Designed miniproteins, single chains, continued (3). Designs and how they scored, part 20

Each design is a single chain, and the fold is of that chain. pLDDT is the mean over its residues in the fold that is shown.

## One batch from the design tools (miniprotein)

Design m8707
Fold by ESMFold2-Fast:
Structure m8707 (fold): chain A 77 residues (1-77)
Amino acid sequence: MMEEKIDKISKETGIPKEEIIKEIEEAKKLGVPEEIIELVLEGEVLRIKLAKGDTSVLPEVEEIEAKLKEVEKELEA
């Protein structure tokens, strides 16, 4: 599942897949939960669509941002 999102981001941004994977591995090594990493990747896919002019994804971007804020608050609790 996560690999499919990485492949899509790599294809649409031109960033090599290995470079994205390395960044994810570094985040995991620093203790970032996989759930947060997956939300970040999903948000990047949606932001790429927005950059291409697809404003219909704005509600989904807002939803992911809200989820990331909730996770941050949960970790501090």
Scores: mean pLDDT 75

Design m8708
Fold by ESMFold2-Fast:
Parts: C-alpha cells; structure tokens; sequence
Structure m8708 (fold): chain A 56 residues (1-56)
C-alpha cells in the first residue's frame, strides 16, 4: 500500500536506523531493501521479522 517514493524513503530510513543501532552495512542494506520491497503491512511485518533474525 506504500507508493514507490514512500518505499524508497522507508528503505533509506530503515538502513540509516540499522546503522545507528550498530548493525553492519551488509545487514543494514538488507533491512533497507526488505523494507523498500514491502508494499503491504504483511510484507513490512515480514521484513521486520527477517531484520530481527539478523540482529536488528
């Protein structure tokens, strides 16, 4: 339900936040990409669970 522009912004925000929390660039990049790819609340929630498994 997010626009492409909103997803791109969300991806950048998630990546920046992950780096701020001490995640590696690889983990932060993956978290940002997962968030950017999410188009529904369900997909966004799934991306969050994957990020948690990566230590975020």
Amino acid sequence: MLSEEERAVLGRVVRAEALRLGASEEIADQAGKDAEAATTPEELNAAGRRAARLGL
Scores: mean pLDDT 70

Design m8709
Fold by ESMFold2-Fast:
Structure m8709 (fold): chain A 62 residues (1-62)
Amino acid sequence: MEKMLKLIEEIRKEGEELEAKEAVEYAEKAEELIKKGEDVSKIIGYILRAIGEILQKRLERE
């Protein structure tokens, strides 16, 4: 789980840089679920949503 927390931290930083508020929110939810020991599929779901928001924001800025 440590590697996953580091990935979430990187996603949160990228979201902040891009001003992708929803990406930051999804990353924070994924971190909360890890701390609660929730199902891995649920955690991955939020990580993928955060990445999707970052990609959308990058495309909008290009």
Scores: mean pLDDT 80

Design m8710
Fold by ESMFold2-Fast:
Formats: C-alpha cells, structure tokens, sequence
Structure m8710 (fold): chain A 89 residues (1-89)
C-alpha cells in the first residue's frame, strides 16, 4: 500500500510540474512539457490500477503496477523539470 501511495503522490507531482511547464514552454520545451504530461497521466493510471489490484487481493500485480507507475512518474518529473529549465532559458 505504501508503494501505491508513493506512486500516486509522485504521479500527481509530475502532472503539476508538467502543467507549470506547459504555461511557459515554447518550441522544444513545449514538446518536453507535453511528453511529461502524457507520462504523468500514464503513471496516475498505472497507480490507480495498482490500487484496484491491491483491493482485489492481487498483491503481486499491484506491486508490479506500482513499481511501473513509480518509474514512469520519475521520468515524467525529470522531463517536466527539463522543460521548465529550457522554457526559462
């Protein structure tokens, strides 16, 4: 459960960072911001699927989905931060 909660929190953080990047990003930074938003949305979906699997008692599936959600959320955060840096020049 802790892993799922962490995945959800990080995915939400990634989405907020991507939204901030989208407000100021142009050109290449905009492409990175869009990619970050897509990955953040994907991470949220995976984390929600992990929670559903956990509630159904499929702990192994829940763990795999939560781990994938965490990895995807980390990538989304990194892309969003790069987009913000590039947008500010």
Amino acid sequence: KELIERALALARLALELAKEALKIAEGEALKLAIAAAILAAGALFLAEQAELAYEKGDVERAKKLAEEALRTAVEAVELALKALELAKK
Scores: mean pLDDT 82

Design m8712
Fold by ESMFold2-Fast:
Structure m8712 (fold): chain A 86 residues (1-86)
Amino acid sequence: MEEDIEEAKKALQELLKNPDNVDAFNRLIEAIDRLMARPPTPDLVEALEEIRKQLEKIKKKVKNPGLQKVMDEIIARLDERIAAAR
């Protein structure tokens, strides 16, 4: 879990610097998919909420419509997972 959270954070930092970085985006998706496959612990839910907040910030900077759509889909999946854990 810590490794997947750290990978997600690194990818988010790269995307904050360059929102159109496809490689960082793909690594973020893979890290989120691994995190979402885990049991919903409070620590996991907190990590997913932080990832969601950072994605909202990155989305505001993204100009590529295809990447915006994929970001919307990831945010929606995170919202569903967080809600299901409550």
Scores: mean pLDDT 79

Design m8713
Fold by ESMFold2-Fast:
Structure m8713 (fold): chain A 71 residues (1-71)
Amino acid sequence: AAVEISVREVGGVTVVSWRHPRHGEGVALTPVAPENAKVEYDEATDRLVITDTVTGKVYVAGPDDSLARLA
């Protein structure tokens, strides 16, 4: 089953919403603009991985993290 990922902008902040069929759902905030955000769910580490396609910076959020951290 696929992870459902939604990316939107609220008040100048990118909000990434995710739902895994077995792990539940969560929301992580990132400073990466939505048009530049490549978002993946890494099942091996149970982490959300957000790549800024312009700067090459990678942000990571765990299942209990509300803010993605620079990796």
Scores: mean pLDDT 78

Design m8714
Fold by ESMFold2-Fast:
Structure m8714 (fold): chain A 59 residues (1-59)
Amino acid sequence: SALDEIAALAREAVEALEAGDLERARAYMQKLRELAGQTSGFARAWAERAIAELEAFAA
């Protein structure tokens, strides 16, 4: 499902950020942004919130 894909991409981005692998993290965040654009409703809102949290952590 879209929610499962969003959760998986967000988890991979977090793992990459925690490992200090910024290139890998950005790649997963880009995929998450693309998926967010292809969804609607709750799934999109959840993806957008995850992206915002990841961007704040990466700053």
Scores: mean pLDDT 83

Design m8715
Fold by ESMFold2-Fast:
Structure m8715 (fold): chain A 58 residues (1-58)
Amino acid sequence: SELEERLEKLVKELIEKYGNKKGTPEVDELMLEIHKLMFEAGAQGKEDLYVKVDVKVL
């Protein structure tokens, strides 16, 4: 789905460009967008997307 594609794109960008560099404005902005999409996924009943995101960013 488009929501899944958007989440995968943002997670990939976070990992590839910034790695685990938390606390930078760029990472904070990407995390905010990821959290917005996760909220949308929850509203749509797609809780499994949370697990996929957590595995890649933890």
Scores: mean pLDDT 63

Design m8716
Fold by ESMFold2-Fast:
Structure m8716 (fold): chain A 87 residues (1-87)
Amino acid sequence: SEAVERVRELAERIRALSDHPDVLAAAENLVRAAEAAAAGDWVRAAALLTAALILIVAASQDPSVSPEVAAEIRELAREAAELIEEA
């Protein structure tokens, strides 16, 4: 549950950086991946984490998301992924 709470905090920080729909969906998928990992469902966690990373890549290619904001989102998502994988 502590890892889930930390990922929720990271997801809130990601959502504060951009309201882009792919960013918001990625943040939600990171939280769901953490919840799946905490429940021992590693297949679901991996799928949700992969979906979140694909959405972040898609958002980073959109001109409405600056390269600086995209870089910050990627770093926060990387921290979340490490927490999920070590859970």
Scores: mean pLDDT 87

Design m8717
Fold by ESMFold2-Fast:
Structure m8717 (fold): chain A 101 residues (1-101)
Amino acid sequence: SERERIQRLTMRITNKLLEELEKAKSVEEAVEIARRAFEEFLEEVRREGLTDVALAIGAARAMATNFLGEASKRFSEEELRELRERVEELLAEFEEELRRL
């Protein structure tokens, strides 16, 4: 099912995203890691012909939540505030792209 395909894709990208986050030394590096994960997710969704916009947006939001949750263990309060703002801006851009599926 499309739901199971999106779930597997989300898990794979999230696991890779969290592994890369452990190597991030700055907010800038963390933002670029998140951007690459969202880009990979969008390209894979398009490649597989997945069209459930609501499910894809839900998956992207879940990835952002998991990313920020792990980042909170490693970054200061000030760094996490900047990271959250920038990741939320990225998420909004990718949600617009997903609405075009």
Scores: mean pLDDT 87

Design m8718
Fold by ESMFold2-Fast:
Structure m8718 (fold): chain A 74 residues (1-74)
Amino acid sequence: SVVDELLAEARERIEEIKAKAKAGEITPQQATEQLQALMGEVDARLRAAGVPQAERLAVLAEIHRLMEEVLAEL
C-alpha cells in the first residue's frame, strides 16, 4: 500500500539523517530541519494519495515518534 511504502521510505530517510548527524556530517539543527521537511513531504504525499485522515494522522504520529527518538540521541 502507499502507506506501507511511505512509512518504509520515511524510516530509511530518518536513519540516513541520524547516521549523518552522528557522523558529524550535519549539525543537530540541520538534522531537525531535514526531519521537519521529510514530515511535511510525507503529509503532502499521503494527502495527494487520498489516504483517510485517521490513517494519515496515525502515520504522521509514528514518523513524529521516530523523529523525537533521533533528536533525543543528538
Scores: mean pLDDT 87

Design m8719
Fold by ESMFold2-Fast:
Formats: C-alpha cells, sequence, structure tokens
Structure m8719 (fold): chain A 66 residues (1-66)
C-alpha cells in the first residue's frame, strides 16, 4: 500500500523547508515548516512531528528577524 497522503504531503513541504534553510532563506523555511506542521497535525499519529516542525518554524523565523 501507499503511505498516508498526509505524511507524504507533509514530508514534501518539509523537504522544501530544508532546502530553503540550507540556502539561508529562513523566512521561506519557516513558512514551509509551518505548512508541514499543519499538514502533520491532521493525523493524530503524527502529533510529535507536527510539534517538532512547528518549533523548527519558530526557530527559523527568529533567525530571519535577527
Amino acid sequence: GLPDPVEVEGTLLLIQGVIAERAGDFEEAAEYYEKAAEVFSQNPDLREDAELYRKKAEEARKKAEA
């Protein structure tokens, strides 16, 4: 079977966030991490992942505003 569509979509958004972060575009990274966290939050089994990427988004925003 295929993985959960929520997990797939969240992972693709996470990959975009990582690419942006590695490029030093912390504002873009924060936006992708927030979107990934929102998608992961739709599945209760992915609650820990949602919390993790919400925190990553906050950290990236702080770096963008520093």
Scores: mean pLDDT 82

Design m8720
Fold by ESMFold2-Fast:
Structure m8720 (fold): chain A 56 residues (1-56)
Amino acid sequence: SKEEALKNLVKGAKAYGDGNLEEAIKYFQKAVEYAKDDPELRKAAQEMLDKVQKEL
């Protein structure tokens, strides 16, 4: 759902800000999965996931 996708995006952003890259990846992956019916939100979540993965 969109609500779950947004919740996981917020959690991922907080983990990323704290330097917890592995935790951020887990939350952004969940955000992508929950955003299946929202292409704009899914794209935003995927872009965040790709960004964090490049830093590992």
Scores: mean pLDDT 83

Design m8721
Fold by ESMFold2-Fast:
Structure m8721 (fold): chain A 77 residues (1-77)
Amino acid sequence: SLKEAVATAIARKAVEKGNEEALQELFDGGLRIEEKDGKVTVELPESLSPEAIEIVREAARDAGKRFGVEVEVKLVP
């Protein structure tokens, strides 16, 4: 699924940057990935580290280009 593809891209980006701890921060910190009508929305708290947020933004951009889908990143309070 597109949701799984985006989740995999996030995990790979964290490993690539040598920051696997960011994965635990993201998933324990309330990262949500939703797929609807061919669009993926990634929602994450503004309270997360800048490094974790950057991993998600880069992974979303890479996945969007690779799979030709819209991936939106939303920061929430």
Scores: mean pLDDT 81

Design m8722
Fold by ESMFold2-Fast:
Parts: structure tokens; sequence; C-alpha cells
Structure m8722 (fold): chain A 107 residues (1-107)
């Protein structure tokens, strides 16, 4: 089974700042990043580590490899407050989700 670890588990950053969220997967062909607010379904923000989904602002960027991926959110807005989940896609068609990073934007 694929093991996905996200770090940090939670982070608080002032508005206008930058947040860096990390993922490590034991095995993966690709990492997708999702944003989820309480009571909502996860929304895709980045696919294959770095490809922005339609409608996602350019202040969301991704880098790294399928096994070591980083999501960077610059010029933070209060509306960016959410849990961010990584999803690893395995070569055999299996998927695994990280536990999430809780981002709080203040000010």
Amino acid sequence: AIVVTQSPSSVTVPAGGTATLNDTASEALAINWYKQKPGEEPQLILSSQSLRAEGVPDRFSGSGTATHSTLTISNLEPSDTATYFSQALGADGSTAWGEGTQLTVVG
C-alpha cells in the first residue's frame, strides 16, 4: 500500500504571506493537491505536482517529484483557510490520501 505523509499537520500564516506544504509518498506516479473547506467536497487545485486546475489562481504553485512534492501558496488570502490534502496515484491504479495540512490565514 502507498504511504502518504503531509507536513506540517497545521500552520497559521498572516494574510499576504506564503505557506509551504509538503508531501512524501512511499511510491507514486503523480501527486494531486486538493483544497477542502468544512462541509464541502475536496476540490482539485493541482494535478501531477504542478499543473493548476481550471480557475485556480497562479499564486498556487507546485514543485518536486511524485514522491516528494511541495505546494506553495503565495499572497495568502483569508479565503485560503482550508485543509489541503495530497493524493498519490500508484502505477497499479491504486490511490492513497495524506492526512491533510490545516492552513489558517489570519488578518
Scores: mean pLDDT 88

Design m8723
Fold by ESMFold2-Fast:
Structure m8723 (fold): chain A 98 residues (1-98)
Amino acid sequence: GGEEAARAAAEADAAAREAAARGERGPEEAARRAAEAAEAAGAGGPRARRGVYGATGAAAEGAFRQGAAPNEEAARVAREVGRILREIGDELQREWGL
């Protein structure tokens, strides 16, 4: 187990890079942080999962405020990535029983 989190993080990172290619770097950084947080959630438990939500949300919010307004799609991708990774982390911990 655990391979699913890594795969999901890689897919999320690819989606964020695609959005960043449209002219914004923030989504790529957000995806990178989300991937790190997802891995930490697998190791740290509930506190780490809470951190995934907070860190990913803050990163997306920061990118949006920092001038990502013209790149709303990029900010949306970053938020969606964070939500998905948090859900995957929670589900993996519940399904795999750690």
Scores: mean pLDDT 55

Design m8724
Fold by ESMFold2-Fast:
Structure m8724 (fold): chain A 62 residues (1-62)
Amino acid sequence: GKGAIATASKDYTGKNADDLTVKKGDKLLILETVDAEHVKAKNLKTGETGIVPTSVIGETVS
């Protein structure tokens, strides 16, 4: 696919309506880069889509 899959390196709780909540070990489909510090991703465990800090993105597989 056009997206990369990453593993969340830590828990992150969304603070805004557009944010994605993730738990450490969740698989994230990276959809697009928002800015240098944030990406838009889909949590493959929950099906939710939103913005996460790049600091929670761990190992990436194409």
Scores: mean pLDDT 79

Design m8725
Fold by ESMFold2-Fast:
Structure m8725 (fold): chain A 86 residues (1-86)
Amino acid sequence: MSAEELVEEAERALEEGDYEKAIELAKKALSLDPMSVKALEVLGKAYLKMGDRELARQAYLAAAEAAKKLGDEEKAREYREKAEEV
């Protein structure tokens, strides 16, 4: 299974309210692609839904750094703002 397929499954788990499964799948996607902005976003959302604000903040900051390295300054700013709000 590719990192992209794992991210799609993680997003589905997140939509279904299965936050533990979303975290597991997103972490597996990151093991294949450490720069997966979408996987880091899923981690941030899932941790926030579970009430773990510190892990959510760390995930959003990691997503901001990954987006910046990929040249997406607008997404980098968006994720940094999300990190500051948690």
Scores: mean pLDDT 88

Design m8726
Fold by ESMFold2-Fast:
Structure m8726 (fold): chain A 87 residues (1-87)
Amino acid sequence: SKEEILKEIDEILEGMKFALRVYDAAEAGRWDEARRLVKEFVEKASPLAKETALAFLRYMQRLEERAGRDTSRLREVLDYFEEEVKK
């Protein structure tokens, strides 16, 4: 249905927006903010939004690695996020 499709689009967009915010915090070295954002998101977000956020963060990590930039902070956030979504 149209309503179901719109809900899925909203969840995907929520996941992407979250991933960008976490990426910005990690890139800036704001580890406490990144961890807080992850914890709040894992508690409230739908499964689809979480899956989308993980996929997008992994994509951003690959882009940063290809650009020769330090991904240590982004990796820390990804590891924390993956641990939190596992309960």
Scores: mean pLDDT 84

Design m8727
Fold by ESMFold2-Fast:
Structure m8727 (fold): chain A 74 residues (1-74)
Amino acid sequence: LDEEIDLGVAEIYLAVVRVAAKNQGDEEGYELASEALDLLNETGDVETALKIARAIMNKDYETARKILEEARAS
């Protein structure tokens, strides 16, 4: 069985991250979270989307950007 980590959970995490970034004026976090949501909707890759969300939450935008670019290249 696919754990609790599914499309719905990943969408909720990314939506929360995006809203928090927007409310804080964090343009980079907002952009990365929006792109990660787009990637999730296109690929269904919840693991990759959650890794990006976690990196954004830790303010590790470099890692989030690299994961996103790598995922889009595949």
Scores: mean pLDDT 78

Design m8728
Fold by ESMFold2-Fast:
Structure m8728 (fold): chain A 82 residues (1-82)
Amino acid sequence: SLIEKGRELLKQGKYDEALKLYEEAIKEEEERLKEDPNDKEARLKLAEALDAKGEVLKKQGKLKEALEYGVESGMILMELGL
């Protein structure tokens, strides 16, 4: 998956490349949700990708942006009853 590839790049310190893959994953799941807003798997994967992007932003010192992505991820998980 894009998220798994991004985590491999993150372990290598390739933050910009990891971020690009997480942004691609976010876009992919947002497009799925445009077709089916109730796709629970797509919402779960979107939350995972948003959290992963926040992790990269935190490592880059962009703490406010990182928090915003973490909150968005958490809201999606709460809507899923998690």
Scores: mean pLDDT 87

Design m8729
Fold by ESMFold2-Fast:
Structure m8729 (fold): chain A 61 residues (1-61)
Amino acid sequence: HMKLSKEQKLAIERVAEDLRIIGLEYELEIATDPASQAHYRRLLAEEEERRKKIDEEIKKL
């Protein structure tokens, strides 16, 4: 069996989600127009909800 464990997969996904959130926070910080700011705020909220679900799966381990 050469696949990553469930624990390792969740840990990697959690780190990847943190990186996506940081990237969106940066995009929101540099955005100059209200439409772009609203767009990145929506994407950030979606990714924060995804991160919350990953954290819940990690707690079940």
Scores: mean pLDDT 84

Design m8730
Fold by ESMFold2-Fast:
Structure m8730 (fold): chain A 68 residues (1-68)
Amino acid sequence: EPSIEKAEEAYKKGLEAFKEKKYLEAAEYFEKAAELYRAVAETEENLKKALEAEINAGLALIMDAVSR
């Protein structure tokens, strides 16, 4: 329970940073969310969320690179 909530909190912070165009910070939060979702990987849903967070981290790094 606490671990899932922490993963969701990290993912939300990643989304908030991404909207603020703080792409490196967003990538760090998404990477943390993926780590936390993998740690609580009792369900396919949590594994899917870990993968989605990793994808979003990659997208944030791309956005940082193209944003200069």
Scores: mean pLDDT 81

Design m8732
Fold by ESMFold2-Fast:
Structure m8732 (fold): chain A 64 residues (1-64)
Amino acid sequence: SEEVRKEAEEHLQRGLDAYKAGKYDEAVEHFRRALVLYKKANAPDSEIGRVAKLMAEALEKAKA
């Protein structure tokens, strides 16, 4: 649904904001939530893959 997609976009934006602020653990949680919501909204595999990559990058930074 469009509502679910909007929620996914909000979490993606919050994750990017947290990432830029160096809050990598917070970024991971937001990207993870966005990923779940994009999958629920039947977003294209390319878009889901992009969010998954952002989550992986944030996870690497959180471990450093």
Scores: mean pLDDT 87

Design m8733
Fold by ESMFold2-Fast:
Structure m8733 (fold): chain A 75 residues (1-75)
Amino acid sequence: ALETARRIMDSGLEEAEKLLKEGNVEEAKRVAQMAIDSAERILTEAGLTEEAQALRDEGQKRFDELVKKYEKEKA
C-alpha cells in the first residue's frame, strides 16, 4: 500500500513538473492534486491514516517547491 501510494504520487509529480516547465500551471495543479488525493486514499483505505497524512503533506510540499522554482524562472 505505502509503496504503491508513493509510486502514484511520484509519477503524478513528475508529470506536474513537466507541465510546469511548459507553463501549464493549472493542468500541473490538477495532475498533482489528483496524484496526492489518490495516494492518500490508498493509504487511508489500508488503515495507514498517519502515513496518508504524512504522504499528503510531503506531496504538497514537493509540488509547492516545484511551483516556486518555475515561477521564479518566469519572473
Scores: mean pLDDT 79

Design m8734
Fold by ESMFold2-Fast:
Structure m8734 (fold): chain A 80 residues (1-80)
Amino acid sequence: GDLAAAARALAGATGASVEAARAALRAGGGALTAEQAARLLEAAGSGGLEAARQLAGALGGDESPVADARGLAEAAAGAA
């Protein structure tokens, strides 16, 4: 997937900066499954299964390892 598009999608979903989202995605290998994306979006208070599928698709998350949701949240908080 496109890391820049994924970072923008994650930043929009979580309220974090694009730069923080990009750093978090790099740390986690740049991919999310639909389930992991759904958990992140639910934690951000703006989630839903369709939004999670769109985010996972942008990341190319079919078979790739995934960033930890805690790590993504911590990176976003630390950079804000």
Scores: mean pLDDT 50

Design m8735
Fold by ESMFold2-Fast:
Structure m8735 (fold): chain A 87 residues (1-87)
Amino acid sequence: MRERLLLLATAQALGALLLRRGIPPELLEALLEKEKELEELYKENPEEAELRMAEFLLELVRETDPELLAEAERLGEKRAEELLEKL
């Protein structure tokens, strides 16, 4: 549970940072292609599709902007801790 929660929280933080700074066109194109690839999985198992999209986003940003990923990981860890304390 914690690993999945941390992954999703980090992806959410990264998404928020990208929206605030502006999404690079190359990153947006890659995300749209991945969304099309996962289209059938979203219909059958949306939870697994979200996890795969989150993993793809984190890996893609790790290659292109490791500093942005580090910031998102820090925010995601804090968010995951807050959510775990409420459980």
Scores: mean pLDDT 79

Design m8736
Fold by ESMFold2-Fast:
Structure m8736 (fold): chain A 80 residues (1-80)
Amino acid sequence: MKEAIEVEAEVALILMEVAIAKIAYERGKISPEELIETLEEAIKRLEELLAKSTDEKTRADIEAVIKELREEIERLKKEL
């Protein structure tokens, strides 16, 4: 229970960091390269959480987020 709550909290913090970076990018406060770096770091942290998670639903949720972030990085690289 405690470990699962800690994983969920960490995922939420990572998602908040990503959301803030996306808002900053849309408002011209950071470069596309800085946004890509933030998304890549978020994926790395999520992969570490995935590796230590044993709950199937939590793993599936993390995998879905990683997939979405990877697709976003590819879109950003294509659009500049």
Scores: mean pLDDT 82

Design m8737
Fold by ESMFold2-Fast:
Structure m8737 (fold): chain A 75 residues (1-75)
Amino acid sequence: GPRVRVTVEFLSDDKVKITVETDYSEEEARRLAQEAADRVKAILEKLGKTYRVVSERFEKRADGRYVVTVELEKV
């Protein structure tokens, strides 16, 4: 699979989940997650919708992948 994977999931009308998976590093995973969250928020703002970050989680998988999950909620 790709060395970097970004997934954006709409969990409901008011909740968005962004998952970044990479084999590079924890620091790179966190940086990519922040960039993805900022981009998603910017797109939603253009549609007249304001979202905030409500959680950020970090996990290192047994397969060596670094995973950062960011959850956004509509204000």
Scores: mean pLDDT 87

Design m8738
Fold by ESMFold2-Fast:
Structure m8738 (fold): chain A 73 residues (1-73)
Amino acid sequence: SHMEEHRRITELIIEGFRQGLSDEEILARVKEEGLDVEAAKKRLDMIRYIADQLLAVGEEFEAWLAERRRRAA
């Protein structure tokens, strides 16, 4: 079923992240198991987008702290 394929793709992505694999290496594993590579790519793109946004918020916060410390010195 689509739900079982979705579950397996998610398992491969999580295991790939635990092993430090690249997106390309994870997609190769998805392809090797005969699963939907395009669905996996969209999921990886979404996860990366969320991660990049979280990192950007972290960078903005650190920049704000650094500027505030400069003004206090």
Scores: mean pLDDT 81

Design m8740
Fold by ESMFold2-Fast:
Structure m8740 (fold): chain A 62 residues (1-62)
Amino acid sequence: NNLLEYSSLELKQYLVDKGLLSEEEADEIILEAYKKSNGKLESEEFKKYLIEELKKRGIEVP
């Protein structure tokens, strides 16, 4: 795992496996971050918005 793109997929799996989010909830936050990043999936902007949405839900990002 040398790219932030892979880390985003791992983060989703981690959160779902830990029971912090449902798969549907994880998909919703990813979609919101995608829209806020102007469709730049896995960009630095996308990651920034993804982390922001997780923090709003009280979830600490590893």
Scores: mean pLDDT 70

Design m8741
Fold by ESMFold2-Fast:
Structure m8741 (fold): chain A 61 residues (1-61)
Amino acid sequence: MDGVSDVPITDEFIETFRALALQEGLSEEQAERIEEILRRGVEENLPLSEINARIREVLAE
């Protein structure tokens, strides 16, 4: 694919991601940290690469 689709990070997306993280067996602390990263990413208009890097750091714990 030649383009990058702009995927909006909504409250619904964050809620879904948190639910999936818990379902995958991540801890409450990890799920909350991921939620905070997503919320901060939206608030500070961070690029997806930065948000993904922070999420990967949490998942590596």
Scores: mean pLDDT 71

Design m8742
Fold by ESMFold2-Fast:
Structure m8742 (fold): chain A 99 residues (1-99)
Amino acid sequence: GKVEELIKEAEKLIEKAKKATDAKEIIDLAGKALDLLEEAIKSKKEWSDEEKKKLKKLAEEVLRLALEAMKKATDLEDILRAIGEALRAIGLIEDIDLL
């Protein structure tokens, strides 16, 4: 269904980001993955414990990617963008715990 497709696309973006070396690319991919995960959560009311664990794991992977991008970033704009995506990922982890 649509939700499963959103999660699969987010997983692909996360795997792409793990292979990226450029901070801007990692930040852009992390942000897109968060957009997809946020849409998935809004699109479904009932979640199994297994589905929640998977969503939380993906959000935690995005958090790690944002923190790595912050370390690699050389300009203030990219540092602030990476912090923004890290905060979004933390918020998403908290939202998942409330599902």
Scores: mean pLDDT 90

Design m8743
Fold by ESMFold2-Fast:
Structure m8743 (fold): chain A 65 residues (1-65)
Amino acid sequence: DLKKKLEEEKKKKLEEEIELGVEEVELAVKLVVLKKSPVVDEEEIKELEKKLEELTERIKKLEEE
């Protein structure tokens, strides 16, 4: 029972990490596209950078658990 519980928790954690990682990649790609745009919205870039940092911190916290 304990072994099954640990395997289930590990699987759920991995699934969460994958989901957050996908969001991180999506935001990173969006940031690169915006930065390369001829019309640079610096406020939108800063907002996305903040969101990316928050996601990275959440992933790190999940890994530390």
Scores: mean pLDDT 77

